# Designed miniproteins, single chains, continued (4), part 71

Each design is a single chain, and the fold is of that chain. pLDDT is the mean over its residues in the fold that is shown.

## One batch from the design tools (miniprotein)

Design m14607
Fold by ESMFold2-Fast:
Structure m14607 (fold): chain A 55 residues (1-55)
Amino acid sequence: SRVEEARARLEAILNSDLSVEEKEKEILRIWTQLSDEEAEALLPLIREIGRRLRA
Protein backbone atom coordinates (compact mmCIF):
# COMPACT_ATOMS: atom_id res chain seq x y z
CA SER A 1 0.00 0.00 0.00
CA ARG A 2 1.05 3.63 -0.32
CA VAL A 3 1.12 3.97 3.48
CA GLU A 4 3.40 0.92 3.81
CA GLU A 5 5.67 2.23 1.03
CA ALA A 6 5.86 5.66 2.68
CA ARG A 7 6.55 4.05 6.08
CA ALA A 8 9.41 2.03 4.58
CA ARG A 9 10.86 5.16 2.95
CA LEU A 10 10.64 7.12 6.23
CA GLU A 11 12.34 4.30 8.17
CA ALA A 12 15.08 4.08 5.50
CA ILE A 13 15.71 7.83 5.78
CA LEU A 14 15.88 7.67 9.60
CA ASN A 15 18.42 4.82 9.44
CA SER A 16 20.51 6.41 6.64
CA ASP A 17 23.84 8.23 6.94
CA LEU A 18 22.29 11.49 5.69
CA SER A 19 22.75 14.69 7.72
CA VAL A 20 19.88 15.88 9.93
CA GLU A 21 19.15 18.64 7.38
CA GLU A 22 18.98 16.17 4.46
CA LYS A 23 16.80 13.78 6.47
CA GLU A 24 14.41 16.65 7.25
CA LYS A 25 14.23 17.58 3.54
CA GLU A 26 13.48 13.99 2.48
CA ILE A 27 10.86 13.54 5.22
CA LEU A 28 9.16 16.81 4.23
CA ARG A 29 9.17 15.72 0.56
CA ILE A 30 7.49 12.41 1.45
CA TRP A 31 5.03 14.20 3.77
CA THR A 32 3.92 16.63 1.02
CA GLN A 33 3.24 13.68 -1.34
CA LEU A 34 0.85 12.00 1.14
CA SER A 35 -2.95 12.24 1.09
CA ASP A 36 -4.67 13.48 4.27
CA GLU A 37 -5.56 9.88 5.20
CA GLU A 38 -2.00 8.62 4.60
CA ALA A 39 -0.59 11.56 6.58
CA GLU A 40 -2.85 10.76 9.57
CA ALA A 41 -1.70 7.11 9.53
CA LEU A 42 1.98 8.14 9.48
CA LEU A 43 1.80 11.14 11.84
CA PRO A 44 2.93 9.18 14.97
CA LEU A 45 6.00 7.87 13.11
CA ILE A 46 6.88 11.31 11.74
CA ARG A 47 6.56 12.82 15.23
CA GLU A 48 8.89 10.14 16.64
CA ILE A 49 11.42 10.75 13.85
CA GLY A 50 11.27 14.50 14.52
CA ARG A 51 11.98 13.93 18.21
CA ARG A 52 14.98 11.68 17.41
CA LEU A 53 16.43 14.16 14.91
CA ARG A 54 16.11 17.01 17.46
CA ALA A 55 17.67 15.04 20.30
Scores: mean pLDDT 79

Design m14608
Fold by ESMFold2-Fast:
Structure m14608 (fold): chain A 88 residues (1-88)
Amino acid sequence: NAEELLKKGEEALKQGNYEEAARYFSQAVDAAKDNPELRARAYAGLALAYEKLGDHIQAVAWEMLALASAIDAGKEQEFIDRLRELRA
């Protein structure tokens, strides 16, 4: 399910396996299509993985999708605060 795929992606990020993390987060997006909160988390994970891979343009694209999904979930402020902390 989406939650398990998010956990696997986060574990891969911690281990520096950014390509594997991106793959898990991509699968989490598909699994979370009916859950905008989990979908926002999955897109945010993709953004982090692509940032770590040096693909800054794609990372920004994923961040925009994460924000859109967070707005759908009513979590836009929480998402903005999280991005600010992670990039600081």
Scores: mean pLDDT 81

Design m14609
Fold by ESMFold2-Fast:
Structure m14609 (fold): chain A 60 residues (1-60)
Amino acid sequence: SIPLDEFRRRVQAGDPAALAAAEEGARAVAEGIGRVLGLDEEQVERLYEMFLDTELSAVA
């Protein structure tokens, strides 16, 4: 397992594999929350965008 801080640093460096993993993770979390809360498809996509934007905003 890669520590979260090391993984985020790789995303900030523009590592394609790390970026792909971050996008996949954000999607899975958004879908999981949507399932639990009964969100519609648009709300799940909006939540995914927010998670992805937060992760990318951490890139400085």
Scores: mean pLDDT 72

Design m14610
Fold by ESMFold2-Fast:
Structure m14610 (fold): chain A 53 residues (1-53)
Amino acid sequence: MTPEELRKYAKEKYGINLPLEAARRILERTGGDFEKAKEVIEKIAKGEPLPPL
């Protein structure tokens, strides 16, 4: 999975405009785990700020 794919997922699924750098950091933090990365996006969608990266 790429940071661009995560950005597209966030925008299409939740309407979140995720910065490329934030998407990259989320993937680094989750070790490239798409399941965990999606959980982070879902938390942001629920009104939580971007987690400290």
Scores: mean pLDDT 76

Design m14611
Fold by ESMFold2-Fast:
Structure m14611 (fold): chain A 53 residues (1-53)
Amino acid sequence: SLDDILALIGRTLREIGDLIQKYINGEISKEELDEELERVQREYRERLAELDA
């Protein structure tokens, strides 16, 4: 449903924000940030496909 898609978008944006904050705080490297952002994008696409099925 649209509500589920919007909830997925909201969760994904929060996760991206948290990762950027961890990088700014020096908790993760730029390489780790890039790898985690790629994971988040992959998971977003997978979950979106499940909701559109």
Scores: mean pLDDT 86

Design m14612
Fold by ESMFold2-Fast:
Structure m14612 (fold): chain A 69 residues (1-69)
Amino acid sequence: SAHLEAGRALYAQGRYDEAIAHYEAAIAADPTNGAAWAHLAFTLMSKPNATAEDGERAREAAARARELA
C-alpha cells in the first residue's frame, strides 16, 4: 500500500513517529496487511528512546503479524 511504502521511506530517513503514523494508516485501510503490522512492531521496538509503552504496542503488533503469516 502507499502508506506502507511511505512508512518505510520515513523509517529510512530516521523519521520514526511519522513512519509509525503511516503504518497505522496502512493497518486502518487493511487490518490483514501483516507486513504493516510487522513494520509497526519493528519500528516501535527499534526507534531511539523507545518507551515501555512502545514495547507493549510492539508485542501486540508482532503477535498480529504472526497470526497473519
Scores: mean pLDDT 87

Design m14613
Fold by ESMFold2-Fast:
Order: C-alpha cells, then structure tokens, then sequence
Structure m14613 (fold): chain A 61 residues (1-61)
C-alpha cells in the first residue's frame, strides 16, 4: 500500500466533503469517485467502496 496515494486520497475526500457542505452535490460526487479510485489503488478496497457508495447517494439526492 502506498502511503503517498493514501494521503492524496484523504485530501481528495476532504475536498469532496467541503463541496458537499457547500451544496455542490455533482462536484462532490465526482470528488468522492476520485477518492474511491485513489483508495482502491492504495489497497483500501473498503474505503474505496464507501466513497463510491457516497458518490452514488449524492447523485440520487
């Protein structure tokens, strides 16, 4: 597991959370998907799945 990828994934997740709080749901969903892909590459499949589920939830509103 890459520590650098994990740190980037966390930063992207935090950016997605900020967008969600601002009501930018489509942008937040995109951010959560990006974080999910980074967590997957970092070897964190459970966190990746959670990010993808959150992105899907935001698209449904």
Amino acid sequence: MSQELLEIAREVEEQAKKLEKQGRLKLAAGGYRAAGELYEKAGEPEKAKKMYEKAEELEKK
Scores: mean pLDDT 82

Design m14614
Fold by ESMFold2-Fast:
Structure m14614 (fold): chain A 112 residues (1-112)
Amino acid sequence: DMRERAREGIELVQKLINGEVSAEDLLEAAKRREEEGDLDTALLLAAAALVKEKTEEIVEFLERLSEGDEAKRNFLKTALAAATGPDADEEAKKAFLENLLRQLRGLERENA
């Protein structure tokens, strides 16, 4: 159920914002979503993980999910800028994570 997966993704990103879960927890959730065929939720969860803690594993996972798709590659570039760009401060990271929550809510509504 894609709606249920989007709702669980919202809860995970909100917990990440509140410091209740780690970037590693979100990467593992993203990997499970990929295995289930929910690539959209996987991409959003992995981007949230990237913004909280940039690791090579998270970057490689996002590059793989974005391969061959220009929109997904542009989204990855935006996530990398929020994580490690010249304007990558706590406020920018929070704004990006709040944008991910809006996208997940959109996915939940489309699959309602």
Scores: mean pLDDT 80

Design m14615
Fold by ESMFold2-Fast:
Structure m14615 (fold): chain A 88 residues (1-88)
Amino acid sequence: MNAQDYLLQGLEALVAGDYEKAIAYFEKAIELDPNNAEAWRALGKAYLKMGDYEKAIEYFQKALELDPNNEEAKKNLAEAKEKIREKE
């Protein structure tokens, strides 16, 4: 399987609510292609769904380093930051 195949399998697991499986697939996609901004964003979204807002922020920031104009990653980052403010 290539990086794109792992990204797609991770997205299917994410939609199914299997966040642990989604994370494993996204980590494999990133191992094969560490410059895949979408894989970093998807990894952040999985952690956001699990309530790990600090990791979600880290991974969304990584996605934005690779693709600074990604409006979805900017929106996801703002959501994760708001969740930390709610938790405090």
Scores: mean pLDDT 84

Design m14616
Fold by ESMFold2-Fast:
Order: sequence, then C-alpha cells, then structure tokens
Structure m14616 (fold): chain A 92 residues (1-92)
Amino acid sequence: SMMAEEAAERLIAAGKRAGVDTEVRIEGNKATVVLRGMTIAQQFAALAGAVAAELEGAETKVKVEGDTVTIEIEAPSDEVLAKALEALAEGL
C-alpha cells in the first residue's frame, strides 16, 4: 500500500537521523520493523513507539536482542498501518 510505504520511508529517514539502521518490510496489513545499533534509551523509545502504534489500533509484537529491536505490526487497515509506522518514527 502506498500510504504505509510512504510512512515506512519516513521511519527509515527518522532512523537514519537517530543513527539507527532501520529496515521495514510490508506484507499487506503487516509490517516488520528491524532497528539495529540502538542505545538502551533508543530501545525504550522504540517500546514507547510500539505502545503508541497500538493506541492507533494496531497489534505489535516486540523482540529485543542485544542492540536490535524487532517490531511486528498487524493493522486492520492500510491507514492504521501507516499511523502505526509514523508513531514509531516520532519515537526515534
């Protein structure tokens, strides 16, 4: 979807500004976000972003491995997925 893909590009740009290697994969109404090279403070910010994404109506699953945070997002619509990705970007 174009809206979610545009939000993903903004999230990648936000990650780059924060010094975080950011990968986003979108499959329908699902996205996998991988954030690498994160400080502990940035990891807490990413967790807060996942909570913000859930407040937009998405479901999130978060996995933390060392300095890498993986967030799986499932949304009921493209609009909600885009809002969830933008909520994550605002947290970086």
Scores: mean pLDDT 86

Design m14617
Fold by ESMFold2-Fast:
Structure m14617 (fold): chain A 71 residues (1-71)
Amino acid sequence: DAVLEESRETLLEVAERHREEAEATRLDPEEQERVERITRRLMETYGLPEEHARYVAVLLLRQARAGRAAQ
């Protein structure tokens, strides 16, 4: 599936580009559990390495935080 391969490449680039932001992000226990679930899903869906999947999961959580703060 060309769409999945293209998405995988994009997610790898996003993870590498935002690695420092993801590593600097502090998570509470509930957020850690959410990140682990998202990481697992990304690994299963796109075949991402765990480290890259985790960075993307943290970035998605940060977007969710920003959305709540904007409310």
Scores: mean pLDDT 79

Design m14618
Fold by ESMFold2-Fast:
Structure m14618 (fold): chain A 77 residues (1-77)
Amino acid sequence: SALAEALEQAAKEAQQLSEEARKQGLDEAADLFDQAARHFRLAAEAVRQGRLDEARRHFALGLEYAKKGAELAAEAL
């Protein structure tokens, strides 16, 4: 589904941010982006299974981790 594909893309972007943060020595921000990627992947899987309540919870957690990762990365730059 288009929604599951969009969530997979969000997970891929979060993984790329995690790797870039780690290369810059921002390990805490990298860990948070890695957790965001994990939750976006779980949300995509939940969408494919028709489990929309689980998808919503994982998506919300993914956004929260991504936001915190971005805040820490911004503070370090």
Scores: mean pLDDT 90

Design m14619
Fold by ESMFold2-Fast:
Formats: C-alpha cells, sequence, structure tokens
Structure m14619 (fold): chain A 66 residues (1-66)
C-alpha cells in the first residue's frame, strides 16, 4: 500500500533526522523530529514495524530528557 510505505519511510526519516540533530546538539530540531516520528509511527498498520519505530522513538526521547 502506497500510504503504508509512505508512512514507514517518513517515520524512519524523522528518526534519522532526530539522531542527526542530537549528534549536532540541536535539541529543538531533535524534539520536532521525535514528535513527527512518533505521530507517523502511530498511524502504521504493521504492528512489528510500528513497535520497532516507537521503541527507537522512546530511546531518543530518553536521550533528549538527559
Amino acid sequence: STKEAALITAAKLSVVGAELSLELGDLEGARIDIKTAKSLAKQIKDEKVRKDILEKVKELEEKLKK
């Protein structure tokens, strides 16, 4: 499904964006990308893919709180 593929790709790109922002010390950019990844991941129908992305989002949220 085109919508599912687009959601998965967008969520994964947002995770990568958040990781890069954290490495650069851009906490605001990381926060925005984390929020975007979380919102997109919640719309993914594939339970395994959704869970895997949300687990990565949780790791990034914990890094942001430190």
Scores: mean pLDDT 86

Design m14620
Fold by ESMFold2-Fast:
Structure m14620 (fold): chain A 82 residues (1-82)
Amino acid sequence: SARRLQEFARVLLERIDALEELSKLDAEEVEARREEIQALSAELQARLDALWSPEIEEFLRELEENLPSDEEVRKALEEVAA
């Protein structure tokens, strides 16, 4: 289960990093990369769905309830992924 949780954390961090990079693009750049962005989003979501388990559900619930900021969530995910 530890390996599954680590892999889930890595995929979730990859999604967060992708969204952060997307936030730096202007509207024209986003539109130019629209199909690429949609394909990446679908791929990352499919990988997250494949890793889903009751242990991951509990982990996400604890993150949502106990960590007040996206930055703290990111740090917790980086620690789990290590």
Scores: mean pLDDT 77

Design m14621
Fold by ESMFold2-Fast:
Structure m14621 (fold): chain A 110 residues (1-110)
Amino acid sequence: ADPLLAKGIELLKQGKYEEAIKYFREAAERDPDSVLAGVAYLYMGIAYLKLGKYDEAIEWFEKAIELLRDKDPYLYAWALEQLGIAYKNKGDKEKAIKYFGEALDVWMKL
């Protein structure tokens, strides 16, 4: 397990969202094309979502999706679900339904 990612997750669980984002960013910067970077982007999206910063959350979930799509189907499905939640919270019901449907399709193929 990456120590920066682990510390970021601990801070996220404590509600220290802005501090958690700094750790996730540093973890991703070490190897930006890795599954670990995809996980860091996913958690960065979750932290922005918790802060009510839905546009920033969407950007990081989209980066996570691009990295995880062909590398980890479980994390890819989770990223799609989180993207759906971000669009729902932003009031974009059409995009929320689309991404929840895409997440379900991935889960049904596992």
Scores: mean pLDDT 87

Design m14622
Fold by ESMFold2-Fast:
Structure m14622 (fold): chain A 77 residues (1-77)
Amino acid sequence: SMAEEGKKLIEEGKELIKEATKLEKEDKDLEKAKELYKEAVRKGQEGVRLLLEAGEEELAEELAAEFDKVVQEALEE
């Protein structure tokens, strides 16, 4: 379903943020880290959009907040 696809995309986005943060901390590939951050944001936004289209407004808000928290924590590093 669209809701399941939305949840999966948000999870994938969170994992990409984690990978990007690791690359940035290790100073191994800053260009790749930037690309992963962009992909993560796109996946997070698309996932939330799919949840909203599926009528899962409360779930969309909850998962969007969780995603934003992960992004904010990465930026504070």
Scores: mean pLDDT 84

Design m14623
Fold by ESMFold2-Fast:
Structure m14623 (fold): chain A 51 residues (1-51)
Amino acid sequence: SVELELKILLIDLVIGSTEFVSERLTPELAKENKRTKEELLEYKRELEKEL
């Protein structure tokens, strides 16, 4: 569906943002940033299964 396609595009944008900020993070934030990226990738996978 168009809604799912849009959600996937938005998640890709957010994942790109986690990569973009990686060099400016403290070690603690960098760890959470990696976890957030992993969670977003899992969510994207779930959405793609609904396409």
Scores: mean pLDDT 81

Design m14624
Fold by ESMFold2-Fast:
Structure m14624 (fold): chain A 55 residues (1-55)
Amino acid sequence: SPENEKTRELIRELKQELGLSTQEFNELLEEWRREKKGAPFTMEEFIEALRERFG
């Protein structure tokens, strides 16, 4: 969907902005999933959390 494509683009831009590899991004995402203890979350929420932590 257009929204999913935009989300993927935002992730790519964020990775470039923060200097993260795909592996590093995935490791942070797995850490976030563990912190959420299986609770649902949006990719936008995760991206915003990364910006708050590193920006």
Scores: mean pLDDT 79

Design m14625
Fold by ESMFold2-Fast:
Order: C-alpha cells, then structure tokens, then sequence
Structure m14625 (fold): chain A 59 residues (1-59)
C-alpha cells in the first residue's frame, strides 16, 4: 500500500512516471519496484492514487 512507501520512494515513482509521459508499462513498474525494494503492486497503487503524489508535491 501507499503507506508502505517512503517520501523518497514516492518522489522517485512520480519522477519516473513524468519521464515516461505519465504512464508506466507492467515491465517498467516491475523494474522500478525492484530498484526501490518495493512490490510492483505498491508502485501501481501510488500511480493510481495521484492524490498522494500531489501531497508529496506540496511538501
């Protein structure tokens, strides 16, 4: 879940999402999840709940 992600991990997910035009393929999500040490489901949850990315942007 999103509560299992650090602020830095959320920022990295958001950065990668922007770099790839606002979406990530399942393969890109798996690679990013492996790099961050989280599940691919956590990455997908973060992307699908853009409100959390907006919260990070206001920090």
Amino acid sequence: SISDLTVEQMREIHKELLKNGGKLSPEEKRELAKRLGVSPAAVSFAINNGAAAAVLATL
Scores: mean pLDDT 71

Design m14626
Fold by ESMFold2-Fast:
Structure m14626 (fold): chain A 64 residues (1-64)
Amino acid sequence: PSKEELEEEVEISMLIMKAAVYKLAGDYEKAAEYYRKAAELAREAGKLELAEELEEEAERLEEE
């Protein structure tokens, strides 16, 4: 993989981690925002299945 691909994967992972931290803190609005940001980056990286999963998680949090 290229350096750019690895940097994208790291950034996606960091955004997912931030979302998880906010979810544990009960801040579902911020958690959903970070999951959506991670989904956007996953889509840009061609990881469509991951992007779909992340967007579904954000939608679940917005319903809570």
Scores: mean pLDDT 81

Design m14627
Fold by ESMFold2-Fast:
Structure m14627 (fold): chain A 80 residues (1-80)
Amino acid sequence: MRVADYYLLAAQAFVLVDDEKGADEALKKYDEVIYKSEEEITKEDYEEAAELLLKAAELLEKAGYTELAKELRELAESLR
């Protein structure tokens, strides 16, 4: 997946748990990276995506979406 796909996934997770601020933050990052070429994508972009996925996963787990939270945690760990 491209880094943009991870930001979009985080945004979708935030929407599912009704965290409008988290969703807005993830979508802003998505807009920033969708126009970047692979050469312009940095390790920091992936680390930031991982942090948003972990934050979304924590909220999903608290909301009872334990399986989805586990999947997002595993994705985030793969980006570090």
Scores: mean pLDDT 81

Design m14628
Fold by ESMFold2-Fast:
Structure m14628 (fold): chain A 86 residues (1-86)
Amino acid sequence: MKVIVKVIGGSSAAKMAMLGGAQHAALLGGKLSSKVEGDTTTLTVEGASEEGKQLVIDAARGVEASGGTVEIKEEGDTTTITVKAP
């Protein structure tokens, strides 16, 4: 499956947490790519496992618990996680 993470805002902590989650997910399967456009960092894990997807979701929930906003959309085999930093 494909997991896409969009991190919006200037929080280095939120960006590092999501990058860590995406990197760990890629180690369990798939390929990680990153793109930075202004204040938005997009991380894509192509070929992610279900366990890898859950690790990315858990990282996003950690950011949400710290005052951020998280939106998760699942469309077919693609999961898009949008994280807005506090």
Scores: mean pLDDT 81

Design m14629
Fold by ESMFold2-Fast:
Structure m14629 (fold): chain A 74 residues (1-74)
Amino acid sequence: SLAEQLRRMAEQLDEQARLAEALGVAETAAVLREAAEVLRRLAAGEISEEEALARLAELEARLRALAPAVRAAA
């Protein structure tokens, strides 16, 4: 089901966030955790697909903005 797919995607994002935090890229980890939460809320029917897409688009923009900072931190 879609809800099961969304929950699996959220679990993968949480795992990626944990790895990012372990590597010292905390801001990237925070964005990934927020994306996972959006997917979990969508899977639970707590937010609309339109709201989820809008939030995910904002989070994607934030990830792109963090790329130079992550590279500088390395």
Scores: mean pLDDT 82

Design m14630
Fold by ESMFold2-Fast:
Structure m14630 (fold): chain A 97 residues (1-97)
Amino acid sequence: SAEKKAQELFEKGLQAFALGDLEKAIKLFEEAVEVAPDSVVAGLALFYLGLAYLEMGDLEKAVEAYEKAVEILKKVAPDSPALKAAQLSLEALKEKL
């Protein structure tokens, strides 16, 4: 199913992120979002996409990813720790831009 495929891509993205392979992590998180948009997995993938862009120093793309994560997670997982983390990261980044 699309959700299972998105979860598999997300988990592979997390592994790449943990190993510092940010380019691979970004591609895998983007694919997870494309496979199952507006899902919990997509919201989490967008949050980690924001973290990956932040690690690469791309603040504009990090903001865009966190804004998309907030939009999705508010709808599908409003009690998610990732939602609160994305909101706090977004507030901190907007103070510097």
Scores: mean pLDDT 89

Design m14631
Fold by ESMFold2-Fast:
Structure m14631 (fold): chain A 57 residues (1-57)
Amino acid sequence: MRAVYRLRAWRRGPDGAWREEPVVDVETGEELHAAIERALRDHPGEVRIEGELVELE
């Protein structure tokens, strides 16, 4: 069994609508932190981010 951190993100577009971004799976907590920082840095507007530990087979 392999565990990954799964990142889900939603962004508010220029039309005011929320859009779901593609799901990103990363293997380490450090990569998860880097992915979250990149999401916030690239889109400093309204962002919702959710991370979870997922077991893959």
Scores: mean pLDDT 71

Design m14632
Fold by ESMFold2-Fast:
Structure m14632 (fold): chain A 71 residues (1-71)
Amino acid sequence: MSTGFPGERVFDDVESVEEAIAAAKSVSGGDGTRLVIRAKSPELAEKIREALKGVTASGSGRKAEDVVTVE
């Protein structure tokens, strides 16, 4: 059901922290857009969460960790 509120981006098969950070930075958050990152492993997911603590989603007044969901 896609016609309501298309405000999310999903990145599947994320293999590296660098890829996740690039994806997070690509989302300016101007419209409350949410980013979902699906890591290939739980270990990678934890590394991504840690890296995102140091990354600010510019333009939204929110930290990347509040805009990005890591699965």
Scores: mean pLDDT 66

Design m14633
Fold by ESMFold2-Fast:
Structure m14633 (fold): chain A 70 residues (1-70)
Amino acid sequence: SLELEIEVGVAMVAAASVLAALKNQELTEEEKKAVERLRELLEKLGTEEDEEELRRLIEEVKRLVKEISE
């Protein structure tokens, strides 16, 4: 699905952008865990082939990005 491919690309860019923005910031232990999970999700989005699992990974990225930005 082209829509799914676009959503994966958007999620990967969002995750990478957040990680880049936080690279030089002092983080709490909770924020560090969220950043580590976001890195793991970024790797999984690049390797996962199952459409249903990709949709779940995209939703988790959206949740963590919102959590970190609020």
Scores: mean pLDDT 83

Design m14634
Fold by ESMFold2-Fast:
Structure m14634 (fold): chain A 67 residues (1-67)
Amino acid sequence: ARELAEKAIEADKNGDIDTAAEYLAQAMRELVAETDPARRDELAKWVDEAAKKLSPETIAKAQALVE
């Protein structure tokens, strides 16, 4: 999940919004699937930090992919 969030940031920096959105969506899916509360909180922090560094378009596309 953390690696997926980092890959999303890298892809977004390179202008690859579709790839960035897919990596962010995968990180978000891992967060939703995590059953350990402590690990879920850690994953949520990584996803939140990535979202702050990503373009709004990447975030919107990732949200659509996880619905």
Scores: mean pLDDT 77

Design m14635
Fold by ESMFold2-Fast:
Structure m14635 (fold): chain A 76 residues (1-76)
Amino acid sequence: GKEELLALGEKAKAEGDHGLTAQVLAAEAGQAYFQGDYEKAAKLLREAAEHAAKDEELKEAVEPLLKKAEELEKKV
């Protein structure tokens, strides 16, 4: 559940795994979105984009993540 995602995210950050950290943060943003917490979802998407920018395979995901965060910020 959400607690397992948080634990996985903390481990990824501790190990410097930016790709896994970005994926976990994006999953947490999805959960916040489904709960109607658009402010939290937008913040998590921006953090996911910062980690995606540091991962060679996820660099192309940065712009879509930031665009989605901006769209959610307009709903608050």
Scores: mean pLDDT 81

Design m14636
Fold by ESMFold2-Fast:
Structure m14636 (fold): chain A 74 residues (1-74)
Amino acid sequence: SALDELAAEARRIAATLSPEAVALLDEAVRAHRAGDLERAEALLVQLGNLFGQHRASDEDQRVLLRLYLLVADS
């Protein structure tokens, strides 16, 4: 699925930043699959802050934004 593909790409990017970024993404994906959309969105916002702190590229930030939009449309 598009979500699984974007989540896998976001996880690869997170792994280059920190273990905390990976943990936030894994928790966000689990929350979304459990139907906890509020928690999934909050965790993705926290992950976006970490991407910003680590100065992730515009391309990498767009992967996370696309994932956020798919979750928000759920």
Scores: mean pLDDT 85

Design m14637
Fold by ESMFold2-Fast:
Structure m14637 (fold): chain A 63 residues (1-63)
Amino acid sequence: MSVEELEALAREIAEELGISPATALGGLYLVRDGFSAQEIAEMLGISLGTARAIERRAREAGL
């Protein structure tokens, strides 16, 4: 996945979940780097449900 495709996915996730595109992008990078949804939630200050949604979208995108 290109950086541009990842940024586009982050914008879509941000709109769906009511978070900033920067937070969504950070979450996608953390999934790629092997962090769990719980660790992502704690690091970004988001709900576990939001972190799990980011993880699911990342996996669907091949991250």
Scores: mean pLDDT 85

Design m14638
Fold by ESMFold2-Fast:
Structure m14638 (fold): chain A 65 residues (1-65)
Amino acid sequence: KEEALKLAAEAAEKSPSGGAGVGALIIVAGSFEDAEKGLEKAKEAAKDYYEEALKLAEEVLAKAA
């Protein structure tokens, strides 16, 4: 789990506009039991789009629950 989260965070950093990486982080966060950590990384990756990314992450987490 921790390794997958780190991989997703790296993908977010390397994505061209961060959009794809943020999406990947949100999806990964939703599939983890430690969704909190995934959400933290999604917020970091989407600092420019923080509010939008947070709403998306919450939606994914709700669906994963």
Scores: mean pLDDT 54

Design m14640
Fold by ESMFold2-Fast:
Structure m14640 (fold): chain A 73 residues (1-73)
Amino acid sequence: MLEELRRLFEEERERLAAGERLPEEIAKLVTELSEQTDEPVLDLAATARALYRMEGRVPSPEEVLEVLKRLRE
């Protein structure tokens, strides 16, 4: 699970860095998260997109922060 999630995170980070747009629902979540944390917006966006792809739903702010923390272990 963590290895697949890390792969998706890296893929989404690369796509976002290349200028791929976020879905509106994910963009709103990332904006909210950026107000709550000092984490890079790119990493928040990549984590939210990876979770969205894996679960087929918009993740909660808490899920994004927890998963990003685990990915940095």
Scores: mean pLDDT 80

Design m14641
Fold by ESMFold2-Fast:
Structure m14641 (fold): chain A 107 residues (1-107)
Amino acid sequence: SKERVLKLIDEALELVRKAIEAVKNGDFQKALDLFYEALEKFSEAATELLNISTDPELQEEIKKLYKEFVELGKEIVANINDRDKVLELLRKMEEVLRQFKELAEKI
């Protein structure tokens, strides 16, 4: 349902915000754990939204946003020793989730 998709994305957004705070506090392991939990929530939301969307254009936008999120996650792992870069990438992840929420609202 649309309600379930919005709930999952709000949970993912909160997890990314907590990951940002964990990085600011120097807790990179906690940030990584929170990121993987956010990825799980986003994967569930994307799958559910694809199942209720009948518009091929919206389906392609959903897939694009999910791919962008996964690619940002790979960059975080590659740059884990660069705090400022990890913070930049997490903020970009928050933006991707916000854009996905806007897409879900249109359905």
Scores: mean pLDDT 88

Design m14642
Fold by ESMFold2-Fast:
Structure m14642 (fold): chain A 67 residues (1-67)
Amino acid sequence: DKEVERYRRRIELDPDDAEAYYNLGLALFLQGRYEEAIEYFEKALELDPDNERARVLLRSAREALAA
C-alpha cells in the first residue's frame, strides 16, 4: 500500500514524528491489520500522550483482536 509506504518513509526521515506514527496506525486499522495498528498507535502515544484519537483507536483495535 502506497499510503503505508509513504508514512514508513516519513518515520525513517523523522523517527519522532508522532503524527506519522498515528497516520500509519490509522491506515493499518482501516485495512483490518489490527496487530500492526496497535504497535504504531502505542508509538504515537509514547511521542504524544495527549493524542485522544490514537488512544480511542488503540482500544478499538485491541477489542477487535479479542473478538
Scores: mean pLDDT 85

Design m14643
Fold by ESMFold2-Fast:
Structure m14643 (fold): chain A 100 residues (1-100)
Amino acid sequence: SSQQLLDQGQQYYDQGDYDTAIRLYQQSLSLDPNDSRAWLNLGQAYYQQGRYSLSIGYFQRSIQLDPNDSRAWRNLGDSYRRLGADDLADYYYRLSRRLE
């Protein structure tokens, strides 16, 4: 199932194997492209690889599907912070806190 692929991807993510995690998250998304958690997890894996611009796109997709997940807004903030966009990062952090 798509959920089992997400769970397997999380196990590889926790081991620092982001390439395998990404592959499993992409397979999960091929089965269920509307799973906001899969988009969130994909963004987090790319963030850990330092691919911040790519991670932003995946976090934005997660938010489009589930705008009430505070984690996605926080992760947008973290990614923009890494790119030096501090005002945008602070905006998304405040938005995340309002959803908690």
Scores: mean pLDDT 91

Design m14644
Fold by ESMFold2-Fast:
Structure m14644 (fold): chain A 74 residues (1-74)
Amino acid sequence: SAEEQAERARLVALVKRLTDWYLEASKLSPEEVKKKIEEFRKWVDEEAATLSPEMAARLRAVADTILANLEKYA
């Protein structure tokens, strides 16, 4: 359906935003990274709430992997 296609396209865009953020965060100080991790966890929760359960689970899985990697260096 058009709605499912739109959700999938949105998930791809959200994953790209997370990847871009990860690359930008690699240039930040540990303190700045910690603040950005908190901001991004809230953003992920808000975006996931607007997706289907399947797409939300996929977004959260990608986000958790990226955030866990950043937390090791924060």
Scores: mean pLDDT 79

